# Designs tried in a protein design run: designed miniproteins, single chains, continued (5). Part 62

Each design is a single chain, and the fold is of that chain. pLDDT is the mean over its residues in the fold that is shown.

## One batch from the design tools (miniprotein)

Design m18274
Fold by ESMFold2-Fast:
Structure m18274 (fold): chain A 82 residues (1-82)
Amino acid sequence: MEEEIREGVREIHYAVLNTNKRRTEDPLTQRGNDLELEGFDYLEQGKYELAAKKYREAAKLYKEAGNDKAAETLERRAEALE
């Protein structure tokens, strides 16, 4: 019950932070991080084609999130694996 009240206040706080600051918690950046980790996992397994595909997908999400430098770095890594 107290947690429900606290959660309501927390939700308002996080909504304001996401709207005003565009923090690294945004869903595009978070999904980009997940895809980058998948790419690294495929790279460790020697599956370079799949690793390149995941890095390109992560790069697209980072670019859409406004992180052009991270996107370009991952696109370059993907090209090196093909």
Scores: mean pLDDT 69

Design m18276
Fold by ESMFold2-Fast:
Structure m18276 (fold): chain A 72 residues (1-72)
Amino acid sequence: SKREEVLRARERWTSWVSKVDEEAAKEVGKLLEEAAKNADDPKKMEELLKKAEEVIKEAAEKDPEKFKAASA
């Protein structure tokens, strides 16, 4: 289900991001939880997933060295 896919993505991304930036991980986790809550509204879910992706991108751009280390 879409909700299960979003929750699975949340576990993966928040686990990785939290090793580098706990604040970004909290924001990503919050956005993905809201997306899962709105699984029955594909437009809202897509919007929230896009926001989570942007937060991850911004965090990686702030400290690319830490993100490289965390992903290894």
Scores: mean pLDDT 73

Design m18277
Fold by ESMFold2-Fast:
Structure m18277 (fold): chain A 70 residues (1-70)
Amino acid sequence: SELKKIEEEIKRLEIEIDILESFKAMVQYLSPTDPAVSAELLAKLDKEIKELEERLEELKKKKEELLKKK
C-alpha cells in the first residue's frame, strides 16, 4: 500500500540521517590539523542532512494527510 511505502521510506531516511550525523561527529573529532578542509566537509554534510530532514518532514506530512483522508 502507499502508506506502507511511505513508512518504509521514512524509516530509511531516519537511518540515513543517523549515519550522516555520526559521520559528521567523527569528522569533527578527526582532522584537527586542517580546519579549512574539515569545515568544507562539515558544510557539505550539513547540507545533505538538511535536505534529507526536509524530505523526511514532507513524507511525515503526506502520511498524516493519508491517515486523515481515510
Scores: mean pLDDT 79

Design m18278
Fold by ESMFold2-Fast:
Structure m18278 (fold): chain A 85 residues (1-85)
Amino acid sequence: GGDILATLDNVKSDVESNLPADIAADVIKGLDDLKSLVENGNFADALEAAKSLKLSLEDNLPASIASSILSNLDDLISLLESESS
């Protein structure tokens, strides 16, 4: 519910503040797709999308830039795991 959407908005805010505009736009699109899955109650697909996004960020960004975003994304993944079980 609301906690997942609030956490997702926090991830979007962190992305907008810490990533270059071109990279931020691609990540935000992924987060918007994830939000649509959550709003439709498709928590299993949302969880898979969130985990895929985390792996992509870990592979493509320096840890010093990614660490805050990854922390907020881990919180989102934990909330999605609670809903998908």
Scores: mean pLDDT 80

Design m18279
Fold by ESMFold2-Fast:
Structure m18279 (fold): chain A 75 residues (1-75)
Amino acid sequence: SLNEIILKLGEKFKENPEKVTREDLLKAIDELAESEYEKLNLKIGLAVFFGESPGYIEKLRNEALKAYEEEKKKK
């Protein structure tokens, strides 16, 4: 499911890729993701794709784990 959302983002911006910024991708993630956990996992995927530092990726993974636990408490 996560990979499918990433592929749909790519297809959505395929016609004018040169006009797509990181901010445009982040806004699309915010629109498509229904939960904070999904949003953070999509941002992790982008961070890996853009070659961000391992420490930055680990920080996002820790934030995703926290969001997962918070969503779990709402059940």
Scores: mean pLDDT 70

Design m18280
Fold by ESMFold2-Fast:
Structure m18280 (fold): chain A 56 residues (1-56)
Amino acid sequence: SLAALGKKYGLSVSQVRGARTLAETLPEAVAVQYLMRDLGLSEEQARELLAELRAL
């Protein structure tokens, strides 16, 4: 669930919803860069979150 992902990565549900939109609309490399900049995630965390969002 989005709430479980938010808890895992220290993000609000609204931030996870925004991240999901980026995951669905942008190429992987671009989505990773946006997640790092907007959410303060490491590259590893951004890639893991992106993979989990795309699995939903």
Scores: mean pLDDT 84

Design m18281
Fold by ESMFold2-Fast:
Structure m18281 (fold): chain A 78 residues (1-78)
Amino acid sequence: KALELGRRAGILAMAALMKKYNIPVEELTEKLASSPGMSEEEARELAEEAERLAKEKEVEELEREYKRLAEEANALLE
């Protein structure tokens, strides 16, 4: 479903940014928590998941994967 694919794409995109710019999980959590409708707990969970992926995968792989998932999510909305 589109929302789940979008969430997965978002986490991969965040992981790519964390690895590319060496962003600490605490900074990402703060930025996500400032988003409308996102609790601090949800932001922390997403940031920690992104940090884990950033340690496991290369930037190029993360960027390729989130673009693919974002395209799939967008296709489901059309």
Scores: mean pLDDT 76

Design m18282
Fold by ESMFold2-Fast:
Structure m18282 (fold): chain A 62 residues (1-62)
Amino acid sequence: SAEAAAMAAAGAAGGGAGGATSAHDLRKNQYLTEEGARAAAEAGRAGGGPAEVADASKRGSA
């Protein structure tokens, strides 16, 4: 379900993003607009799912 996926993504983002994977996430987002990357990162850290992170990234660049 979408909610189950969002919870899994939020858990991974909260733990991983603050750790070693943070640099990888930042580098990946650098390929996109910085504004979109910030929106995507914020959505992920705030507990958004991967679909919401991707959508936020596109909204920032579009």
Scores: mean pLDDT 52

Design m18283
Fold by ESMFold2-Fast:
Structure m18283 (fold): chain A 78 residues (1-78)
Amino acid sequence: MEYTEKGKELLKEGKYEEAIEYFQKALEIDPLDVEAWQGLIRALNKAGKGLEAGQFVAGVLSKFSREDQLKLLEALNE
């Protein structure tokens, strides 16, 4: 929870690389944290790593519900 919130704050401040680090830490605790995945995807896109964001989504989609898959795809398409 704390890592995801810190990641969101860093993302708002434009500190994309630090935001990526904190979202990755959140995912080490809960690998299926949808909010942490959405934050990671957005941070990667803002850092110019949209291709990498797409690869992460492709690798993880099958582990999520249909509703959560749509949330990840929406974050990717931003």
Scores: mean pLDDT 83

Design m18284
Fold by ESMFold2-Fast:
Structure m18284 (fold): chain A 96 residues (1-96)
Amino acid sequence: DLEEELAKRYQENLDKTEQAILNDPRLSEEEKQFFLAQLEELRKLKPEEAARKALEFNSLHLAKKVAEANGDYEILEKVREEIEEEFKKAEEKKNK
């Protein structure tokens, strides 16, 4: 089943991403908490929903890694802006 296979790959990618976040010395504690919270939310999705979300989530992470390898600063800048904006919105809701 293609959807089951995609869901399994999705969980494997989340496991690898979690380990990468925990072991990345470049990330602040706040950044780690933000990414880990997002991963935890994605893990709680149903398999069908997880498979669909994996394409969207993986597209951003793949775009970041591909852009980083090719030196495409335009895509890297947009990804960083989206992450920063979501982080600020979450912080504003927490602090009111």
Scores: mean pLDDT 58

Design m18285
Fold by ESMFold2-Fast:
Structure m18285 (fold): chain A 63 residues (1-63)
Amino acid sequence: MMSVEGVSLASAIALLIGSGELSFDEVRATGIRLGYLGPDATLSDIFNLSEEQLRELAEAVRP
């Protein structure tokens, strides 16, 4: 889904994982801790989260 107003949170998370600034495993573990993701979660499952859930996930994985 394209955002017409800046970069979406999902796209920002994907870029940070791709650049090595965030590990996929850390993002997934944080999502599991928050109750938004299961232990078998994939990148697709992360991108299917609501904007509110993605925002909370992004805040929780910040260094």
Scores: mean pLDDT 71

Design m18286
Fold by ESMFold2-Fast:
Structure m18286 (fold): chain A 58 residues (1-58)
Amino acid sequence: SDGQLDEETKEEIIKTLIEKYGLSREEAEKEVKNLLENGPSEASEETKKAAEEVIKER
């Protein structure tokens, strides 16, 4: 659903952050958690872009 991510979508965003932006798994996971808990305003621009790309491709 819009703004609510399932586990599979979260994993794809984490993978994108690691592969495209060079984040560690721990950093990528923390970024995704911040996005889900505090919304896009607390997330980095990399995390917002990664989430948008993953969601749009689905």
Scores: mean pLDDT 74

Design m18287
Fold by ESMFold2-Fast:
Structure m18287 (fold): chain A 60 residues (1-60)
Amino acid sequence: AARDEALARAARIVREGFEKARQSPDPEKQLEILRKAMEEARRVLAEAGLPPDEFVLDAG
């Protein structure tokens, strides 16, 4: 279903973001990569009409 596909895609984005962040030696870059991954994952969920309540980061 579209919901399951959106959740899988969001999980993939977050996982890839964490992998990239972990490989970066710079904590500031790690945070930037993670924030971008979280925002992309939330957008994927929003496009599928899902509430991004698991991703309540950087709302303001």
Scores: mean pLDDT 73

Design m18288
Fold by ESMFold2-Fast:
Structure m18288 (fold): chain A 96 residues (1-96)
Amino acid sequence: AAATSLIIAGLTLAASGNFDAASALLSSALATATAAGNAALANLAAAALAAVTALKNGNLAKALLAFTITQDLAKALGNAALVALLDAAIAKLLAA
């Protein structure tokens, strides 16, 4: 699914510190999921965008909360690749 691929790409860019490109891809994922009527993917993309925005602003506590919400949504969707990617992001934030 196009929206899922955009979320994975956006989170991968965020992990490399490219928050502007990450935000653009996650905004595109949110728009794509919303247009498709996929509320679950739209909520996931919105949570991921909130997490990346918090990270860009240096708000680690808000980023951690938003990534945790994103991970719970990814688990509900059964997407193991997204869950693993978010697990790594949360672990990195907890170590900071």
Scores: mean pLDDT 82

Design m18289
Fold by ESMFold2-Fast:
Structure m18289 (fold): chain A 116 residues (1-116)
Amino acid sequence: MTEFDLTDAVGASDAELAAQARAMADLVVELVREADKRGQASVSVGFRLSARAPYEILVEVERAADGVYTVRVRLVSRDGEVLEEEEFEAPSYEALREGLERVLRRMIRRAQAAAA
């Protein structure tokens, strides 16, 4: 599992949230590409919204035998409570990146609302 610490997203603009979500999605896709080269079928990544934030975004990607990626994204409190969860399938790295960017943007907004 790889971790990426985010700056506190409270008060961030839509453009700043979009940039953060894209950077996170690009990192996950690169880790999936490296896992594929090593014959590994799964990748797990944790994103902490800040060092003091009570919430973490967990991304799990699994490659099925047909080459389709199954993605699970969860917004989780430090106590292990799942605040939000979304699953999707991606047939390519491009679809994986686009799906992750969309879902991560929603998860960051949900985390901001939960922290208020």
Scores: mean pLDDT 77

Design m18290
Fold by ESMFold2-Fast:
Structure m18290 (fold): chain A 93 residues (1-93)
Amino acid sequence: EEREALRARLAEVAAAIAAAKTAEEALAAAEEALELAREALKLGDVELAKEAAKLALEAALKAIKLATTKEELLRAIALALRAIGIIIEAERL
């Protein structure tokens, strides 16, 4: 039910990360993946949360590479740290 919807959204986010050509696109994908990771944790789906958080980290790292402004770079670093935090939390479960 909700897990199926989250998995479909996660697949869309993975495609968005692959297609991202700007930091803005990668940042948007990272934020969506982080939200999916939080929703997965609320449902008790630790594996889905880890998948989403790792995808968020991938998107944030891509945003760092694509960043053309200091603001984009700092935003990408902040999202990467948030993703790492969720991965560590999920690995403890």
Scores: mean pLDDT 86

Design m18291
Fold by ESMFold2-Fast:
Structure m18291 (fold): chain A 58 residues (1-58)
Amino acid sequence: SRTEELIEEARRLLEEARPLLSEEEWQGLKNGIDKAEEEKSESIARAVLGELRRVLAR
C-alpha cells in the first residue's frame, strides 16, 4: 500500500538522519514511524517523512 511505501522510505531516511539527530529526536521520529505502521496511517507517515526531509535538508 501507499502507507507501507511511505513507512519504508521514512525508515530509510531515519537511518540516514541518525548522525544529525539527538537521541530524543531519533526516538521521537522512530515512535512516529512505529505509530504510523500500527495505525496504518498515511497522514502520520507523511508527517514523519516531512520532518526527516527537513532535517536532511540542513
Scores: mean pLDDT 85

Design m18292
Fold by ESMFold2-Fast:
Structure m18292 (fold): chain A 72 residues (1-72)
Amino acid sequence: SMEEEFRERAKRLDEELVEEIKRAEERIKKEKLAPEEVRREAARLTAEALRRIGDLLDEELARRKALAEAAA
């Protein structure tokens, strides 16, 4: 179902975002980033996560709207 497909995409995005955070934590530790650089990296990751979540939601809404219009 479309709902099941959406849930699987959302789960995959969550897993990808968790891996991005893990990579960022490893980079911070390995490169010994200053607190200001850590804050900038956190802001960048947050902005990217929000963008990708927004894209996922917008795509799903557009798909559902297209199906509703095709059925009418």
Scores: mean pLDDT 83

Design m18293
Fold by ESMFold2-Fast:
Structure m18293 (fold): chain A 78 residues (1-78)
Amino acid sequence: KKEEEIYKLLKEMTEAILNGDGERFEEVKKRLDEILNKPFEEIDAKYERGEITPEEAGKEYSKLYDIFLKARKKYGLD
């Protein structure tokens, strides 16, 4: 579900660029940043507080990193 949301946002971002809709572009970009970056920051914060184990942190990181790499590969660096 998160992966589908990221792909839809990347498509909307591209369409906003092609249509010259700067407001739409900034809105979609902000939402992408929240989806991709905020979860990593939250995992780090929980781990530093000792709320989650190293194993739990690793699993959460792995899930988010996989989603991030797939999105980045499809529309970023590939």
Scores: mean pLDDT 70

Design m18294
Fold by ESMFold2-Fast:
Structure m18294 (fold): chain A 66 residues (1-66)
Amino acid sequence: ETVIRAKGASATGITAAALILIGDGAEVKVEIGDETVIRARGASEEGARAAAQALEDGGGVATVEI
């Protein structure tokens, strides 16, 4: 399971990240609070990096945990 944590991410960035992971074939769960947490099962490393980049492009700071 890949976990992506992001602070300050826009709604557009979160949506883009989730769609990238879904397109990569992952099962995605998004939890929004003080920090956005995206959990992805079956994501590739490339898909996870692309999702983290989408969150950062949306103004957030993203950390990937594998």
Scores: mean pLDDT 81

Design m18295
Fold by ESMFold2-Fast:
Structure m18295 (fold): chain A 89 residues (1-89)
Amino acid sequence: STKHVAFVIGQKLRAIGFLLDAKLRLEEALKNGEDAKAILEEAIEELKKELEEAIEEAKKRGLSEEDIEELKKAYERAIKEIEELLKSL
């Protein structure tokens, strides 16, 4: 199903985009003396909410459990990378 494949790819790219944005915000926070920890904690909560919404939308669209698991793993990888950055502070 081309429609389901496109949705999964779109969600994977969205997760990557959130991770990249979090890394850019971290860089600016460290440069400007802002609360880097608060920015990363906010980014984790935003990604968790986006994942919840992505799963709900995927189910509504009739995606398979395998497709849902694939997009879930992309978001979980992004969250894990931000958690590792947070631990490095």
Scores: mean pLDDT 89

Design m18296
Fold by ESMFold2-Fast:
Structure m18296 (fold): chain A 79 residues (1-79)
Amino acid sequence: SALDRFEAALARLRELLRRYAAQLLAQGVPQEVVDQLLNRADQLLAAMLDYVRAHPQDAERLLALVEEEIAALERLLAA
């Protein structure tokens, strides 16, 4: 379903954000800052999932937007 694909896309986005966070830590960004940002990202992603569960008609459109963000992060991590 579109919801299942959306959940999978959010899981992939979380994975990429954590990989990018690890890169920032390696570059000298303080762990406390990275941990706070990851916690906030997790809260926002959970809120998006709750929204889509309540509004399944928006799942396909929001999935496309999440997939665009995934592609952008994958390009950033590949550079």
Scores: mean pLDDT 87

Design m18297
Fold by ESMFold2-Fast:
Structure m18297 (fold): chain A 86 residues (1-86)
Amino acid sequence: EARERALEAARAAAEAARRAAEAGDAKGAMAAGAGALGAAVGATLGDAELAARAAEAGAEAAREAGSKKGAEAAEEGAERAREAAE
């Protein structure tokens, strides 16, 4: 079910944002949080691909922010979101 895959992708993105915040990485948490918000929008639309792309964009933003801990957490979340979207 496309909606279920989109919800699972959004949960993965939200978990990544939580891990970045727990690591004390405010920039990484903010970038991953923006990705999680985009993934949540994808979930409301039943669009698992949009949710996965939003999570991936959040991971890229965290990496560009120079956030090692946040980027690592966001990349793991984006990978799980992509797996859920498949």
Scores: mean pLDDT 76

Design m18298
Fold by ESMFold2-Fast:
Structure m18298 (fold): chain A 68 residues (1-68)
Amino acid sequence: SAETEKLKESLRTLVEQMIAAGASPAQIRAVLNWLLEEYKKAGVPEETLRELEKLARELLREAEARAA
């Protein structure tokens, strides 16, 4: 959905900004885990949450690769 794509774009932008600011992969993981939990509490649909969780794992692996 358009809302799911907007949330995915927001996650990508957030991670890119955190990397640019010198955040470690551990810091990025902590922020992404917190944000996903907040989305779940806010009632974001399970299907959208699964897509965001998949993207978060991909973004974290990319951040870890860039830090290595």
Scores: mean pLDDT 87

Design m18299
Fold by ESMFold2-Fast:
Structure m18299 (fold): chain A 60 residues (1-60)
Amino acid sequence: MFELDSVEAVRVALLLGKETGVDPAAVAQAILESGDPEEIARRTGLPPELVRKAIEEALK
């Protein structure tokens, strides 16, 4: 199971929001609800590869 805390979720949301213009709150909510990059991508309308990249950056 892939787990992000609220700080990591905010970092991912800010990274994706800057790149794509998507609402960071919507991205953070999707992360907290599923933890799955495919499901987060589906809920936010973003490519799964971009979601995975942002998660990897947040976990550094």
Scores: mean pLDDT 75

Design m18300
Fold by ESMFold2-Fast:
Structure m18300 (fold): chain A 74 residues (1-74)
Amino acid sequence: MSVDEQLRLLIEELDAAIAAGRAGQVTPEQLRLFADAARATLARLLAEHPDADPSLVAELEERIRRLERLIEEM
């Protein structure tokens, strides 16, 4: 799996997590663990692959911020 493929999968997972959070289907604690894991994975991928697609990186960072904001509002 390429770094770009990994970033796209993380974006899809974050979108699903945000949707589940908005629907009240998951706890804030579960969402926080997911957000922390996503941040750690992004940091690792960027350290190992500095040429990662900046548009995908920006989209993933935006999704993580959106999830973190949702958690703060719960």
Scores: mean pLDDT 85

Design m18301
Fold by ESMFold2-Fast:
Structure m18301 (fold): chain A 100 residues (1-100)
Amino acid sequence: MLEKYSEVTEEDLEALREAIEYVKKAKKAVEEGDVAKAQEYLQKALDALSKSDNLSVISAGISIAVLLTVLPRISQEEAVQDLETLIELLEKTLEEMEKE
């Protein structure tokens, strides 16, 4: 019972995989100059993660939510860099979770 939030389920892994795919699509949309489409993909990433109660997944969701909020206020160059950093963070989180 005390380790409930440290257990990784297949549903947690699926949610994170779906979110990573949407964040990658958001990066491509920003590179194409479509900030509105990038925001739509980040919203879909958040929706995928909302199905998980895992703390690492919740933390990833917070990072996506912050970027979604600032995306229309930053330059395309900064947005691409931030999205690339977020993708690296999410992929590393997935690799760490897959070991459990």
Scores: mean pLDDT 81

Design m18302
Fold by ESMFold2-Fast:
Structure m18302 (fold): chain A 62 residues (1-62)
Amino acid sequence: SFEKALKNALEEAKKTYKDQDEQVKRALEKGVELTPVEKAVLAIKEKKWEEAEKYLKEILES
């Protein structure tokens, strides 16, 4: 299903963008604008699945 495929994509994205966790943290600390990828990583960390799905879809469709 779409939901299952999207959850699999989120897990893979989390694995792929793991190294960006520190960069996202530092960007927020300095008030720097986050990229869509960094926003997706942050949403995954916060367990905001709807937000993460939105940003991941935006990245994949761009």
Scores: mean pLDDT 68

Design m18303
Fold by ESMFold2-Fast:
Structure m18303 (fold): chain A 105 residues (1-105)
Amino acid sequence: DDADKVLEAIAKVYKEEDLTPEQLKEVNEIEVEATTLLGLARAILILEKQGRYDEAIALMEKVYGKKFESVEEVKEFVRKKLEELLPKLPKEAQEILRKAMERLK
């Protein structure tokens, strides 16, 4: 699971016991955002592969509260969100996100 790999990569760099309360909050926010985006990327790609385009669109509309016109627009939206997250992550986690972005191309 890409989400599990990202959490492991973050935990190697940011050990919970060594973090201040502010750093722990920032790391937790990054973990939630990264795992959510990776979960959405996986779900969208599975639905697209099964020809379930309307369900992929509906999932994204429910999560973000906005209208999407196509699965291509949905994939581009998630890819851009992953790209925005890259500079906040350690190198091993960035590589996992880049692979997810490539699958959304």
Scores: mean pLDDT 85

Design m18304
Fold by ESMFold2-Fast:
Structure m18304 (fold): chain A 67 residues (1-67)
Amino acid sequence: DRYAELIAREGGMTLEEAREALKLISEKFGLGPSAAAIALILAMQRYNLKVTTAEEAVDAVEKLLKG
């Protein structure tokens, strides 16, 4: 829950979108909740991305891990 609240605040998305984003990132990339949150924050910062949906969040982390 704390990770979802942090991601919602940093990304400017709803708490529900943040929860879904962290769940999808964890499932797709095999990351724990803290690692998923850190990866998403790093992706947003590195690429200066506006992440407002769970789909955008997954894409951002995929870009970070591939590049």
Scores: mean pLDDT 78

Design m18305
Fold by ESMFold2-Fast:
Structure m18305 (fold): chain A 60 residues (1-60)
Amino acid sequence: SVKELTQELLELARELERAKANGDQTGIDEVIERLKELKEKSTDPGLQLAADTLIEYAKK
């Protein structure tokens, strides 16, 4: 559901912030992979846009 995918997106955002704070490139790459999977599972344009935004942020 959109609610469950939104909760997963928020958890991935928290994991990304931890990985970036620690300089954990492996952790960053894992979050990017999971965000790509979330995009494939979601038909909601807002969730897809949010996931894309986090992927962009992760690559910086």
Scores: mean pLDDT 85

Design m18306
Fold by ESMFold2-Fast:
Structure m18306 (fold): chain A 103 residues (1-103)
Amino acid sequence: GSLPESEAAKRLHKALTEAGRLFAEGKYDEAVKILEKAAQELEGVDPVASARAYLALGDILHAAGKVEEAKEAYQRAIDVARKSGTPEGRRLAEEAERRLAQL
């Protein structure tokens, strides 16, 4: 990317790229596991990166028809994003709330 990469940003980018590839191949359960792991590992390191991973997890679960699991993932994204105390975290929480409202 054009921005300086932190270790957290690199981990998130790798997880999103791999999960996106698996999703495109119809390997939803594998994509879910990659994003669950990334989101959990990033919670204590970078809450914004963690929230992005939970948001992507919710999107894949919704696309796979796992509506209740998608709701849980979006709620996790909201909770983690709000803990960041940042403007980007607030924006991500609002995005996750919009996604949740569409379910």
Scores: mean pLDDT 87

Design m18307
Fold by ESMFold2-Fast:
Structure m18307 (fold): chain A 74 residues (1-74)
Amino acid sequence: DRDVEMKIQIIASQAVQRAYKEGLSLEEAKKLAIDMGKKAGLDSPDNIKQIKDLVTTGYKAVQNAKAYLAEQRK
């Protein structure tokens, strides 16, 4: 259980990091994370939902931080 949760967190974190490095959208980041999850055996609907939720949260957190910093430099 906790091992699965840790794998989900690692996958979501890696997908968000790669998305920002490669300039991917949130939807592309979610697709990347789902693909990574399926390859790791995390293909249940509940696991996929958790991956999507964590990717969304992480992606938006970085997006909001970048937007805030950009406004401060204007």
Scores: mean pLDDT 82

Design m18308
Fold by ESMFold2-Fast:
Structure m18308 (fold): chain A 63 residues (1-63)
Amino acid sequence: MTAEELAREIAEKYGLSEAGILTLADLIKSGEISEELAKALLTKIAGVPEEDADALVEAAKAD
């Protein structure tokens, strides 16, 4: 699963902005933000479960 596909799935499932989650994935891929910060933003601010946040971070890093 690509970071784009996973970002869309998370956005639809949790009622979040797809563009916002894709931007976060791009920041992870570029190394502009840490894995820990990205995970904290997803789990603490956006309310995404840790399992889905981890999956997005790994998909972004794999691209």
Scores: mean pLDDT 79

Design m18309
Fold by ESMFold2-Fast:
Structure m18309 (fold): chain A 70 residues (1-70)
Amino acid sequence: MEELKEEIERVVKELDVKGKSALEVAMEAVQRVVEKHREELEKNPLSLEEEKELLTFALRQAKKVIAEAE
């Protein structure tokens, strides 16, 4: 979980946030991190609770990055 959260924070900073909503940025970041770890997650899937936590974390990070963007 902590590793996935760190990757989400990194991915959100790498994404072009111009013209995107916080939800769009958050969903894109979560999808990229999940796809990168797809083989690992197939063997040890995230719980619904962990998925909700990742999305909530990504949304908070997206809002922060968008607020700091030009």
Scores: mean pLDDT 78

Design m18310
Fold by ESMFold2-Fast:
Parts: structure tokens; C-alpha cells; sequence
Structure m18310 (fold): chain A 70 residues (1-70)
């Protein structure tokens, strides 16, 4: 988990900061942020673009916010 987060931050670069900011805007939990970052990292590992990684991460954050009682 912790090592995966560090790797994700290195791979995502500026996209990491954008995901973190959007998560704060949505009021997402730390768990939701972690899930979004893992999804973004897996997207990059599968050879998709950073823009695709960002889009998928935002979808994860939105879903988590709805379950938390948006």
C-alpha cells in the first residue's frame, strides 16, 4: 500500500496533485483518495495516457463521495 502510493506519485507526476486537489474539493476520504490513485497507477501500467488515468481517478472519487452521502 505505502510503497504503491510512492510509486504512483512518481508515475503520475502533476496528475497526482490534480487528483489530490479534486479529492479535497469533493470532500473525499483518505481511503477514496488512495483508491483513485491506485486506479490511476494501474491505468498507466496498462499503457494508457496520464489523461485517461486522471479521468478514471475522478470517477472513483465521485463514486466514493456518493456512497459517503453527498
Amino acid sequence: MEERLKRARELLGPVWDEIERKAKELGASDEAITLALMVATLTLIHGESPEEARRKALEVLEKAAKEQGL
Scores: mean pLDDT 73

